# Designed miniproteins, single chains, continued (4), part 25

Each design is a single chain, and the fold is of that chain. pLDDT is the mean over its residues in the fold that is shown.

## One batch from the design tools (miniprotein)

Design m12834
Fold by ESMFold2-Fast:
Parts: sequence; C-alpha cells; structure tokens
Structure m12834 (fold): chain A 91 residues (1-91)
Amino acid sequence: GTAVLLVKKSGKVLGVAASPDQPGHRTRVRIYVNGELAKEAWSEEPGSTSRVELEAKEDATFQAELYGFDEQTGETTLVATSKPIFVKAPA
C-alpha cells in the first residue's frame, strides 16, 4: 500500500492512498496537521483509491496515513505512512 500527499496550486492538500495488495479491502486515508488528525476518507468501494482534500489555512506540517479495512473480519491495519511535508498557506 502507498500514501502520498500532493499540494495543489490552490493551496489545497490532497491525500491519495491505494492498497493494490488487497483488492477486496477498503482503504482509508487520514491527514494529520501538526500531528493532529484533521480529516479522513474511505474508498468508495473495495480495491479503489481513497482521496481526501484539506485547505491549508496556516503554515503547517502535513502527514498522511493509509489504513486497510477487511470487511470480512472488521479489522483495520495501518499499511503505509507518507513523509511529513511543510505547506505554506496560500497568499
């Protein structure tokens, strides 16, 4: 599984996560801002990517985590983390 953070020209931060190793499992991406959970999103269906966008309101450090969810067992597992990135708020 992979979690990546992208900074759009609009100043919005996009978290994208995918786990191709488990096509039957749903994924959840979480975005942390200065170490605090700010936003999360589930994939719409098993095997699809999860995406979440957050506006940078001030200069902050962002990090994403990818979780895999097995609907058969109900278990959630941390699969991957992104490197932290520093994002400047749009002028």
Scores: mean pLDDT 75

Design m12835
Fold by ESMFold2-Fast:
Structure m12835 (fold): chain A 77 residues (1-77)
Amino acid sequence: SMERREQLIKALTDALVKALGLSREAAEKVAQHFLDSLSDEEFERLWEAIEQHKDDPEAVVGAAVEISVEEMKKRVE
């Protein structure tokens, strides 16, 4: 849903700022582009990871990286 998408963008943006030290503007762009690249299954996995690790920015970023790496592997091979 659009509401869940907005919540994910905010949570991932905050995690990118806190864990990686990105500017808010850069983090928002990265979060938006990343979410637009996800399948429905990957979106649900990210949602669950953020709900489980909302107070752990590094764990949230780690989950996003894991999803991204698996997607990239499928496209390169």
Scores: mean pLDDT 78

Design m12836
Fold by ESMFold2-Fast:
Structure m12836 (fold): chain A 74 residues (1-74)
Amino acid sequence: SMAEQEIIEKVIKLAEKANMPKSLIEKIRNAKTVQEVLDILYKAYEETKDSELREKLIQIMLELERLLRQLEKG
């Protein structure tokens, strides 16, 4: 949907502003749904050994969940 594409674009901009790894940003850019973006972020969180990257991933996931809740409000 158009709304999902707008959320994905917002997540990409947030990830770029947070200086997330370029490989991770490219995976998000190639995602077709918000669920795929969540799966990408969660997998990165599970696989990383970098505590700073884990904190950034948590913040991005929380912001994504907030955007989804706003989309569900009629």
Scores: mean pLDDT 82

Design m12837
Fold by ESMFold2-Fast:
Structure m12837 (fold): chain A 97 residues (1-97)
Amino acid sequence: SKEELLKKMEELGKKVDELLKIYLTTKDEEERKKKLEEKLKELGFNSAEELKEYVESELEKVLKQLEPLLSVEEYAGLKLRAIGMLLDLDLVIEALK
């Protein structure tokens, strides 16, 4: 259903936001790296790249299913949110190098 797909997007966003919060609130680079690695493991992922691949794949599936169910404006809003999630994960990937 539309509601289940929207909930899936919200759940994906929450996973990304947890990592972004660590990135934005941890000033020490070494401590930040450690906290990000621990959170990734807690979320069930071996790397930030694995999480990005999962999120990108899930977003593509969800957005494709939502497109015919939403207005152009609603769909555009969700697509912008999806782009933001992937950009946030790129920051996390960069922080772990």
Scores: mean pLDDT 88

Design m12838
Fold by ESMFold2-Fast:
Structure m12838 (fold): chain A 83 residues (1-83)
Amino acid sequence: SELESFGGAEALGEIYEGMGENARAQGRWKTAAEYYQKSAEHYRLAADYARAAGNEDKMSEFQAKAEEAEAKAKLAEQRYLAS
C-alpha cells in the first residue's frame, strides 16, 4: 500500500542516517557521506509517496529530512577531502 511504501522508505532513511552518524563518530567521513546520501535518497522516495497520497505535511517533513541528510553528506565529503 502507499502507507506501507512511504513507511518503509522512511524506516530505511532513518537506518541509513544512523549508519552515517555512526561512521561520522568514527571519523569515517567517506563512508558517512555515502550513508547520508542513501538516507537522502530514501527520504526523497518517502516524500514522493506522500505526495502521491496527497499528504502534504508528510511530504514536507520528508523533503526537509532529505535536505538535512544531503547537507550532512556534503559536509562529510568536504571533511574527507580535507583529510
Scores: mean pLDDT 87

Design m12839
Fold by ESMFold2-Fast:
Structure m12839 (fold): chain A 61 residues (1-61)
Amino acid sequence: MSTEEQAREIVREGLLRARELEAQGRHEEADKVVREMLTEVHRMLSSEQATEIVREVVEEL
């Protein structure tokens, strides 16, 4: 799996997990999951590439 494919999977998993936490009323934990996911993706990719992948995955969900 390419670095970009790994990043897309991390974003998708993070967003789905955050959505589940939000549905349970666990808003602070959902926010933390999103923040940690974004930190990891920005470590793997440039800021511009990370932003683009996040936007694409959000549109797919």
Scores: mean pLDDT 82

Design m12840
Fold by ESMFold2-Fast:
Structure m12840 (fold): chain A 71 residues (1-71)
Amino acid sequence: KADEIINFALERARKRYEGKLSEEELEEVLENIETVMRTLLDPNPTDEQVEQAVQALQKVVEIELKVRKQE
């Protein structure tokens, strides 16, 4: 259920960034997207999980803006 939503998001992100990021940057953005998605799907996240999700979201935004700037 949650894993299906996360896997779908990760597949779409991979297609969005394939050929536009290094393997290392691609792995990092996918890990950050997974962190955000898991926290959003958690019915009772801890303050630490929320803080990690905010940091992960900031990293995703940074990568998206970098990709747009290079296009």
Scores: mean pLDDT 83

Design m12841
Fold by ESMFold2-Fast:
Structure m12841 (fold): chain A 101 residues (1-101)
Amino acid sequence: SKKELVEKTFEEIEKLIDEAAQAKRAGDNQKFAEYIKKIVDLIEKLLDELGASDEFKNEMIGEVGKGLVDFQNAPLEDIDAKAEELKQRVKELLEKGYEKV
């Protein structure tokens, strides 16, 4: 089902967010950027599989992008809290996206 696809994709995104936070704590900026790219690519793929329009896909990626910028700019002491905020933001956006497609 579309709901099961969203839930499965979100679980993978949560894992990638945790891996990005670990890379940032280790000072591995290259791995951090690779995980961020994987998160964006996975969201784009999910929206394509759900049959989202290009306009809707761009809107959702823009909203996720705001959360990614906050996560990228987070100080190391706040990185775990910002990872959890990003997970919640992505979950809400994907659930909202599922309802519109």
Scores: mean pLDDT 82

Design m12842
Fold by ESMFold2-Fast:
Structure m12842 (fold): chain A 92 residues (1-92)
Amino acid sequence: SSELEKYAEELVKLLSSLPKEDAIELIRNWIKLIEADLENDLEKASEYADKLQEFPEEILQKVTGFLLELAKKYPPEKIIEILRLALKKLEE
């Protein structure tokens, strides 16, 4: 979907101040957190939430705000799709 690709591009721009490897790790941790929450795996969800707190607070606030706005329009599975599209763009 072109809409999902547009949001993936916006997320990549939000992460432009991070080194590529750190941006990739941030997105992977968000995907794992959402997947763990969907599976009701509270221990894994807590682990990935703790890993996210190791990132700069300003970046976390921006990304969290972005994902909360997406959550108003899309189910968690579609948010994961957007995150995976952003990950693919960063890995190129």
Scores: mean pLDDT 87

Design m12843
Fold by ESMFold2-Fast:
Structure m12843 (fold): chain A 69 residues (1-69)
Amino acid sequence: MSEEEIQARALVIEAGLDKKWHEKLLEDEELREAWERFDPAKAMEVLRKNPELVQKVAEEIAKKYNIPK
């Protein structure tokens, strides 16, 4: 997984999703690792350069874990 994808996933978990889903998502080792590596400065850079990646990651996480919008 690229650093951009890691930061995009961390940003979606930290800022985009309801806190009640955080614990459920952290059961996934890949998502937990992404959130542990969350760097706000890098995440903001990803959001500025690739906002479409953040949106795509949000949709993929919601679909994979059946998270209601």
Scores: mean pLDDT 72

Design m12844
Fold by ESMFold2-Fast:
Formats: structure tokens, C-alpha cells, sequence
Structure m12844 (fold): chain A 88 residues (1-88)
């Protein structure tokens, strides 16, 4: 049950990103973070929580008329750098 829900939400999140629906992607990553926490995978839970924040910030920039693509790419760059330091 839980693993099936996680897989479904992962597919929905990927689709939302492909369609440029960043607010929806943020919602889905927030839900994924909660589900992975319940599954005991704290590393993935933290990763998805961080991704949700990044996409929420990107969506906010878009609403304010900023280049949402650039803002999201910059935020993702910072997040990936932080994760890489932890994983090393």
C-alpha cells in the first residue's frame, strides 16, 4: 500500500515537472517526503522536503514575473551542491 502510493506520487511529480507545473510538483514532493518518513527512509524524506521548498520558491518567482526557469535551476543547483557534500 505505502510503496504503491509512493510510486504513484513519484510518477505524478515527474509529469508535473515535465509540464512546468511547479506548484503541483512542490505539493507532490511534500507528500512524498511525508510518505518516505512513514516508510522509515529519512534520507529520501529530507531530499523530497528540500525539493518541495525549491519548487515552491520557483513557483513564487514565476508569480512575481521573474524568470521561473532560471530561479528553479539556481535553487536546484544549490540544493544538489548541499546534497553532494552530505553524500561525499
Amino acid sequence: ELEEKIKKLEKEARRALEEGRFERAAELYRELSKLYEKAGDLKKAKTYENLARVYEEGARARREGDDFTAAILESLGLMRASIAKIEE
Scores: mean pLDDT 71

Design m12845
Fold by ESMFold2-Fast:
Structure m12845 (fold): chain A 90 residues (1-90)
Amino acid sequence: MAKIEVTATVVGSTDDLVTAELKAKATTTGGEGTTNVTLGVGSTGTAMVGASSNPDGSGGILSSAEVTVTATSPTTVEVTGVSNVESLEV
């Protein structure tokens, strides 16, 4: 079964808003994908992120996940949930 790993990194912030980059990686193919989510400080949001079929980002989206992210401060975000994996490579 393919495993998807998701990470969140702060890529921009103001006093009131944090923009986090969500990165998904399919461990069987090495394919990656990114999306950005913007949250109020102290807020939780969700975003869909997909992992590509090839490590260079080509070949289309292999798998997608709904990711829950919490912005705990202007410089800190946490991945608090990953769900709704739509396709797995067997």
Scores: mean pLDDT 68

Design m12846
Fold by ESMFold2-Fast:
Structure m12846 (fold): chain A 103 residues (1-103)
Amino acid sequence: MTAEQRSELILLLLRGLRRLLEATRAVTPEELAAARRLLATGEALLPDLLPEYQPEARELIEGIRELLRELERRLGPLSAEEQEALRRLAEELEREIKARVEE
């Protein structure tokens, strides 16, 4: 893989992560931790990008940081209605799993 192809791939991954986070209304703590690790990896690779790709990569990294900060602010205590909705979703998933395992 050439340095140009590597730089293009890193930008593609950063654009993908930003788009995914923009489409997300809420994240689990595990998903947030995974997104932070991906961002940290992108930041660590920034000096290895060709100079012409670095400005876009920096803007993407900044945008991702802002989106992660917004998602962190939405990680608060769930309302009673949200907790009930999650409980029902968990019960539905458990029923679907059990339906595929013979009782």
Scores: mean pLDDT 70

Design m12847
Fold by ESMFold2-Fast:
Structure m12847 (fold): chain A 79 residues (1-79)
Amino acid sequence: KVSYLQEASRYAGLAGIKAREAGNKEASRYAFKAAEYASQGDAEKAIEYARKAIEAGKDHPEVVEYAQKALDYARKAQA
């Protein structure tokens, strides 16, 4: 069993790593903040920062893919 926020944190962390590898410091910062808030149980802030990571990382498909998964899991945690 894995919680939705734990999955959100995992995928946001992966987005942060991919953004760092791409040299996109802004997308990396937002993605890691989404991971931290998700790990703290703050779904609303995890959603906010995952959305910012998607926008900042929009030119890198892997960043968008992982950040979108983080966003989707954080939203499921609020349902």
Scores: mean pLDDT 88

Design m12848
Fold by ESMFold2-Fast:
Structure m12848 (fold): chain A 78 residues (1-78)
Amino acid sequence: MSAEEVKELAEEAMKEAGLSGEVKVERVGDYFKVTLTLSKDGKTLQAVTEIPASASREEVREFLRRALEALKAVLDSQ
């Protein structure tokens, strides 16, 4: 999987979660470093997650979903 594909999946996952923000993806050796910057209801959070470069599209979606669910929980609890 390419960094561009990971970025597309992250942007899609953010839309599905009802979140707005920016996605940056960098390939670092055997993993993708994904930086998510999210904005909702005047709140802004940033998270970084690492996804193995060997991961399938389904595995990448699951990593991104978990990261976004964690960020959304923090946004909703404040």
Scores: mean pLDDT 78

Design m12849
Fold by ESMFold2-Fast:
Structure m12849 (fold): chain A 67 residues (1-67)
Amino acid sequence: DKELMELISQLMLAIQRNDMKKAEEILSRLKETLSTEEQKALLEQFYDAVLNKDWDGAMRLLQQLLS
């Protein structure tokens, strides 16, 4: 929960700084934290939304991931 939120915040900051290597490293750590394939799929969709600066889509996917 707290770790997941911290990693998501770090991921968003890395993408805002255009640090794609760090973003990929954080994404890998997030995948290790998640236990289901559904959560991992939502994470990939969230990552794509953030990369495209689709903040509305990212927020909806984040809500699903955290529910």
Scores: mean pLDDT 78

Design m12850
Fold by ESMFold2-Fast:
Structure m12850 (fold): chain A 66 residues (1-66)
Amino acid sequence: DKAKEIRDLIWKAVDAVHAGNLDEARELIEKARKLLDESDLPPAQRAFYEAAIRGVENLVELVEKN
């Protein structure tokens, strides 16, 4: 299930941010984005994961900036 794989990658990326592993978080989010782009998920579910991915990307940028 691609949806579960995307969700698990996003979860791991959030966990990586909490651990201070920003490079790992970026790699995990990139993998999630590639998987989402390859998927034919319903529009509502796609929009949800797009928002979640953007959220983690923004969090990484916020933590990296001082």
Scores: mean pLDDT 83

Design m12851
Fold by ESMFold2-Fast:
Structure m12851 (fold): chain A 65 residues (1-65)
Amino acid sequence: SIDDYVAQLRQDLLSDKSQNVPELEKEINDLLKVIDDFEAGKVSIDELVDASGRYSSAYAEYLKK
């Protein structure tokens, strides 16, 4: 369900945030804001999915270093 997707996404992001990786701090906080905005009805599910995809790309780029 969409609620399960959002809950899992938030959990994964908070886990990533706990690693205290400075290079990902902005991207993690940006996606957390989009999750909050989605739960507040300010953005669509498509915008949340797109934001999640952008974070995944940033994380993958970080791992190549």
Scores: mean pLDDT 86

Design m12852
Fold by ESMFold2-Fast:
Structure m12852 (fold): chain A 88 residues (1-88)
Amino acid sequence: MSVDEIMKKVDELEKRVEELLSSEPSVSEEQKQKAVQALTYLYMEYLTNPEITLEEFLERVRAALDKLGLSEEVKEKVVKLVEEHLLK
């Protein structure tokens, strides 16, 4: 995968996650920024490291969101969005 393709996929995921979290009144600006940053980093690792499985990536995403104190409903929405983005 080219660097341009990786960057495009990361940018698309970042935009979708920001839109989702911005629509959730329970999510603070700090939580949103940290969640987007963590997801962007984890997704870059997943795209560049073939040893990381989809299951491991999604588990790491859930753990990062849990650490940030997001509600179960918001966490599930983010994980579903990430999974759907990867399956396109």
Scores: mean pLDDT 80

Design m12853
Fold by ESMFold2-Fast:
Structure m12853 (fold): chain A 93 residues (1-93)
Amino acid sequence: SLKEDILKVLKKYLPDLENLEEYAEKLTKHLENKLPFHDSKGNLLPHEKLKDEAVLKDFVKSFVEGTLNKKLSEEKLEALTKDLYEVLKKYNL
């Protein structure tokens, strides 16, 4: 399922994160409902912009640093973004 694939990606890069299943559920709901999101500048963007890998990277960074209060190296952030991009592509999101 989308939730299981998202959880697997988050666990791979953030294995020590508390409430990981709850965050995976929230992210899954957000993506399935194709909700708009805020970029790093506070602009509200439509879901379709996540199909741009650079926009997805900004979204992922904001999620990790803002929502999860975690820091990833640039290499891990890029790898997480690519894995999430493939998940979104698999589910036509």
Scores: mean pLDDT 83

Design m12854
Fold by ESMFold2-Fast:
Parts: C-alpha cells; sequence; structure tokens
Structure m12854 (fold): chain A 87 residues (1-87)
C-alpha cells in the first residue's frame, strides 16, 4: 500500500507541503510562484524526497521534461504517490 511505503519523514514533509498549498493556494503572479517554490524547497530539504524534487527540477531545466510533466510528477510526490524519474 502507498501509505506503508512512505517513511515517517516523508509523511511529515507531505503534510507540510499540503498545508502550504492549502494556505497559499494557486500562485497568481511570478513573484508568488517564486516564493511558493522557495517554501516548497525549504520544507523538502530535510527529506530524502528532496532528492527527487531536485532531479525533477534539473530535468526540467535541461529540457528533458516539459513543464506539465514536471508539475504532474511534483503533484504525485506531494500526494505521496510513487514517482519514477525519467532516464
Amino acid sequence: PLQASATPDEREMQRRLEELYRERGEPRSPEEERRLEEEVRRIASESPTFRKVEAIAEALRAGKLKREEALALLQKLIAGEPVELPT
């Protein structure tokens, strides 16, 4: 089961990310997007899941992922779903 595969640290990070998105909502400006990204990165930095977030961001910057694909992977990660990184 998905919940059983997540570590306590990953569940705590996921809960914090969900709370952040509930509080901030959808960003309405580039400035809000930047601040949301910084807060997400800060919350994730203490978790092994942060490695996957960084890998997704790097693949996006390198043009290996489209923005829609990267967002879908990040949303799955936040929802605690297993994420397979592109090779």
Scores: mean pLDDT 65

Design m12855
Fold by ESMFold2-Fast:
Structure m12855 (fold): chain A 77 residues (1-77)
Amino acid sequence: MEDALKKNIEMSKLFSSMPADEQKKEREKIAKESTVSGMDFMLMPPDKQRELADKRAKEVEEKLEKIRKEEEAKRLK
């Protein structure tokens, strides 16, 4: 839970640094996923719901790591 907060803060920082189109794309993807998966999510067993959440967390972590590395590489210059 605390870890998710850190990722959210990191995302917020990177979000501010990203171009507007990338920010919009990310938000749209999240909103779309939440909306379309809402109905199906409720039809899933709790175990499946947790698995989906875990998968999402890993995707976010991998993306943040990649963005962080690229951002650092740019600053290294």
Scores: mean pLDDT 63

Design m12856
Fold by ESMFold2-Fast:
Structure m12856 (fold): chain A 78 residues (1-78)
Amino acid sequence: SMEELQKRFEELLDQLVAYGSEEQLARARAKLAEMQARIRALAADPSVSEEQLLAETRQLLEELIAWLEEILAEEKAE
């Protein structure tokens, strides 16, 4: 569900704030801004349906979660 995805995202951000570097936080903020810009562009496109916008938003959030998990796993691998 969207609530579970949001919870997972918040847990990963909390870990990054607690254990990550300033560089990792800056990258995460840049990636989040990029995702938000893409969602905003989709929302402004009259050819994109509401259903498509919701599906793309979910996919982008899932991609962001996977990316955050990857960078946190690299830190823990040492």
Scores: mean pLDDT 77

Design m12857
Fold by ESMFold2-Fast:
Structure m12857 (fold): chain A 108 residues (1-108)
Amino acid sequence: ADAAQGEEGGAKAAEGAVSGDLELGLEGGLAAGLGAASEDPEAAANGGAGVGAAGASPSPGAGLGGGLGARLAGETGSPRGRGTGQGVGNSRAAGPAAREGGRRGGAG
């Protein structure tokens, strides 16, 4: 898994570009194991019920992947325009928090 990280990432990236990247691979593997409940990570991913689970369980990874982006923005400081005042170059930290937004770069 470690040595093949690039391979796995590449596959997920190609599929994720359409469905949700990280989440796509996670959903596919999750659904496969979910359907067969195989303890084998390989069988759970596709050896057991990969196709069956995929048919029964859609790949909502796209939606989950979207949450990742929102989470990222929320953590940095633009969940709803408030911001923590961290994303100086991105101006996303410029929210209703005047003291942090007004002090751009920490000096203001």
Scores: mean pLDDT 39

Design m12858
Fold by ESMFold2-Fast:
Structure m12858 (fold): chain A 112 residues (1-112)
Amino acid sequence: SEEEKEALIQAFEQMRDTVRGLAERARAAGHDELAEVFEKISKLLDEAIQALKNGDYDKAIEIFKKMKELVDKAKELASQLPDPALREEVLTFADNLRALLDYAIEVLEKMK
């Protein structure tokens, strides 16, 4: 539905803003590989948001599946972080984004 589409767009826009902040913080802390992963997630979120706005649900689903692989990589890198506060925040973000991606794929498959 249009209401479900709008809610997904808003949720992913919030995730995009969060991941941009995490990328900057990771970069500032010298965690360049993690920052690069977050920068890639941010770009995929921009592409997915645009696909949703265009009604291109097949493209959005493809992007979400690709993004899940980057979320798994972010979790792997986060587990090696020496700062417990940053580690917890990154893991929480990754779990929340993973759950949203799984939910979005299910919703969009039913809208096709």
Scores: mean pLDDT 90

Design m12859
Fold by ESMFold2-Fast:
Structure m12859 (fold): chain A 94 residues (1-94)
Amino acid sequence: SEEEIRRLLEELIRLLEEAIRLLEAGDLEGARKALEKAIEVARKILKLTDDKDLIKRIIALLLTIIGALILLEQGRVEEAIRELKAALELARGL
């Protein structure tokens, strides 16, 4: 359903915005939980769509979120925030 995909895209954007705010506030654990939820939402979008362009963009977004989680595990918080801001702009373009 297009309406279900739209709601999931809006939820994905909100979760990325929340993760960035939590990281800027020093809440690394809250940010990780928000990013794990964002991955789950992105996976749900992939199950609902046959649009190849949307699939490609969601996969790129997923890889960026996973990269940000790896940066957080390495203590590279400022780089993770930059990656997530790029992911947010990509998501807003969907």
Scores: mean pLDDT 88

Design m12860
Fold by ESMFold2-Fast:
Structure m12860 (fold): chain A 85 residues (1-85)
Amino acid sequence: MEELVKLAREAVPAVDLLPEEEKSRLERALKTVVTFLLSGRPIPEAVLQELLAQLDRVLAASTDPAHRATVRRLRELVLEAHRAA
């Protein structure tokens, strides 16, 4: 969980590639997913799908290998945490 929050913060430079509206949507989706995971509640499928779609958009927009690696790792941790819940 701590690593997920850390990676979300480290992904900020890659997220800055998104338009402001999409950046706000990604930040809200991340906050919602983290809140559900910390509360031990199941993540609503629609919220999970929205987060994954936004992360995929960041990956498509970013050409920096380090930013792509951070976003990909964040995506993996979100999926692992959801599977474990």
Scores: mean pLDDT 70

Design m12861
Fold by ESMFold2-Fast:
Order: structure tokens, then sequence, then C-alpha cells
Structure m12861 (fold): chain A 55 residues (1-55)
């Protein structure tokens, strides 16, 4: 997964959760949109969070 795609997935996840979706529902919606597994979506989000924590 590219860094650009990880950032887009992270931004969409944050937006969906802010709109009232729970985390599992947000992960499933993003997975369907990008043709990915929920596990891959979660890995991308965690990678972005780890990078932000180190900044």
Amino acid sequence: MSLELQEKIYEEFQKLVAEGLDAPEALEKIARKYGMSTEEVLQGILAVQERKAKE
C-alpha cells in the first residue's frame, strides 16, 4: 500500500467515525470502496497513527 493511499484511508476513517459510524463499520465501508480487506485498511490506519506519533 502506498503512503498516499494510507493517508487517504486514514482521513476517510476519521471522517466516517466523526459522522457517527463505529470503527468496524467504517473499516468495512473503506475496504469495499478500495477493494481491500478490513485487515489491510486497519494496517494502513495503524501505520499512519505510528508515523504521526513519531513526529
Scores: mean pLDDT 81

Design m12862
Fold by ESMFold2-Fast:
Structure m12862 (fold): chain A 84 residues (1-84)
Amino acid sequence: SRTFSEMSEEEKKELAEKAKKELKELEAMSEEELEEEFKDVSIEELEKGIAQLEEMIKQTTIEEVKKLLQKTIEILKKQLEKKK
């Protein structure tokens, strides 16, 4: 598998485009839609998800991917706090 640092400029552009689309979709979700989406996700699953995304951020050099991962972590941390 390729790391972000080993990817071609074309592959990086495709990832950036996909990340921009996914970020827009996440930003369009309401608070109620986010709560419904994560209602059946356990505290353990949320904690594992956050840890995996934090590791991905350390490895990515693509700004759009970093923004998507950061937004996703923010959402997961907020949902985790609501379950505690």
Scores: mean pLDDT 79

Design m12863
Fold by ESMFold2-Fast:
Structure m12863 (fold): chain A 80 residues (1-80)
Amino acid sequence: MEELKKEIKDIASRFAELANELIEKVTDPEERKEIYELALEVGKIYNEALKSTDPEKIKELLNKIQEKLAEMERRLAEVE
């Protein structure tokens, strides 16, 4: 349980770092809006995971954040 919550906190922090980097590099208003919306979704998932006592649910939420992180990494690579 605690290990899973630590993992979700770490991955959410990495997501925030990438989102901030993208926001600095992206000038298109529509793309910036998409990045903000993605960050809001990750925030919701993170809060659900912290409130959960079910390891299976936390794993599902962790996988969702990992998926969003991968999308953010792809976007960052494309603007380099």
Scores: mean pLDDT 80

Design m12864
Fold by ESMFold2-Fast:
Structure m12864 (fold): chain A 74 residues (1-74)
Amino acid sequence: SMEEKAEELLKEFEEKLKEIAETLDKDSFVQEANKLGKELAEKMKELKLSEELQEKVERRVVGIYLEIMDEKDA
């Protein structure tokens, strides 16, 4: 289903973001995270999600990013 595909893309995004958080300095991390976020947005657009699913996905992307940023800044 589209929902399952969206969840898989979110999982891949989180895993990649965690990897670059451990590997890169803060400035490089922000640049690569922005690039990954744009790539994820394009893939999500291709899924033609409902407005409800799109909002859920956008909120989860923000949550993932903020959690990893908080951990990196600690």
Scores: mean pLDDT 82

Design m12865
Fold by ESMFold2-Fast:
Structure m12865 (fold): chain A 74 residues (1-74)
Amino acid sequence: MSPADLKVGDEAVVVATGTDRARGETVEQMVIRFTVKSRADLDKAVAEAEAFKAELEARGYHGAMGISQVPPAA
């Protein structure tokens, strides 16, 4: 999901993962769940996840990140 699809008041989750390619297993994962109070909150969460991904890639792991909206309760 694109960060542009999120609105103020939405609940969002940002996930960053590091995978050991030789073993095909996720070694480390960061999950940030938050309510979008402003654009700055979203930008901060994305930047934190990207920094985590970059650190894992620097350690030789495969880094990935994604953002998604938490659907409203039915």
Scores: mean pLDDT 75

Design m12866
Fold by ESMFold2-Fast:
Structure m12866 (fold): chain A 88 residues (1-88)
Amino acid sequence: PEYVVRVIVKPGDLTPEQVAAAAVEGAEAAGARVLSARAVELSDGTVEVIVRAEAPEDVTEKELAEAVKRAVEAAGAEVLAVLAVPAE
């Protein structure tokens, strides 16, 4: 099934593109195939990343969100919120 993962971070020294790359790496580490990823810098200096991914049916939205959070934190950003929801 397809999932949409939304992550809001304090990027520190990372660019929006670097945060998006870390989120993609996390999704792929969970076994998902990333279909799209985008990052937007918000007016308060946080970065919102939206990842759309196709995962096997045995991979849950919770597992996908946790993997994305871990990868983004490992890259050096502070994760403020992460949520994965089914795309359908």
Scores: mean pLDDT 84

Design m12867
Fold by ESMFold2-Fast:
Structure m12867 (fold): chain A 89 residues (1-89)
Amino acid sequence: MTLEEMEKLLKEFEEELPKLLEEAERHTTPEEQALAREYAELIRETLERAFELLKAGDVAGAEAVIAEGTARLRELAARAEARRAEEAA
């Protein structure tokens, strides 16, 4: 993965994360909102670490960190989608 490809991927993550969090916080409990904020902070740290690793030339490390971040974003998306489906039903 090149620096340009990584920057594009990180930008896509940054654009999607606020949308997922806004959906997830809608009609959630205070405990669920606190968890969503915690995951957002972890994802931000993950993105920063991935960038640092890539700048250091550790492409494999950066890819691993991005994969972990992707998994967490997918979990948040699935949670938000499940709530939307329940609201539609």
Scores: mean pLDDT 69

Design m12868
Fold by ESMFold2-Fast:
Structure m12868 (fold): chain A 55 residues (1-55)
Amino acid sequence: MPMEEVIAAARAAFPEASDEELRLALTYAVLGKTSSDPRIAAIAEKIREVIAALL
């Protein structure tokens, strides 16, 4: 799975997100979990959509 492409897509969708927020969201997306933080949850959902599109 091209992780660089996934991170790039997430950054494009959430340009204001910090690297820490992207890393946390990626962790939740990979584990199939949702964060209680709505910002992190939204980023994780986008990452899951990108991963699904690449499969």
Scores: mean pLDDT 76

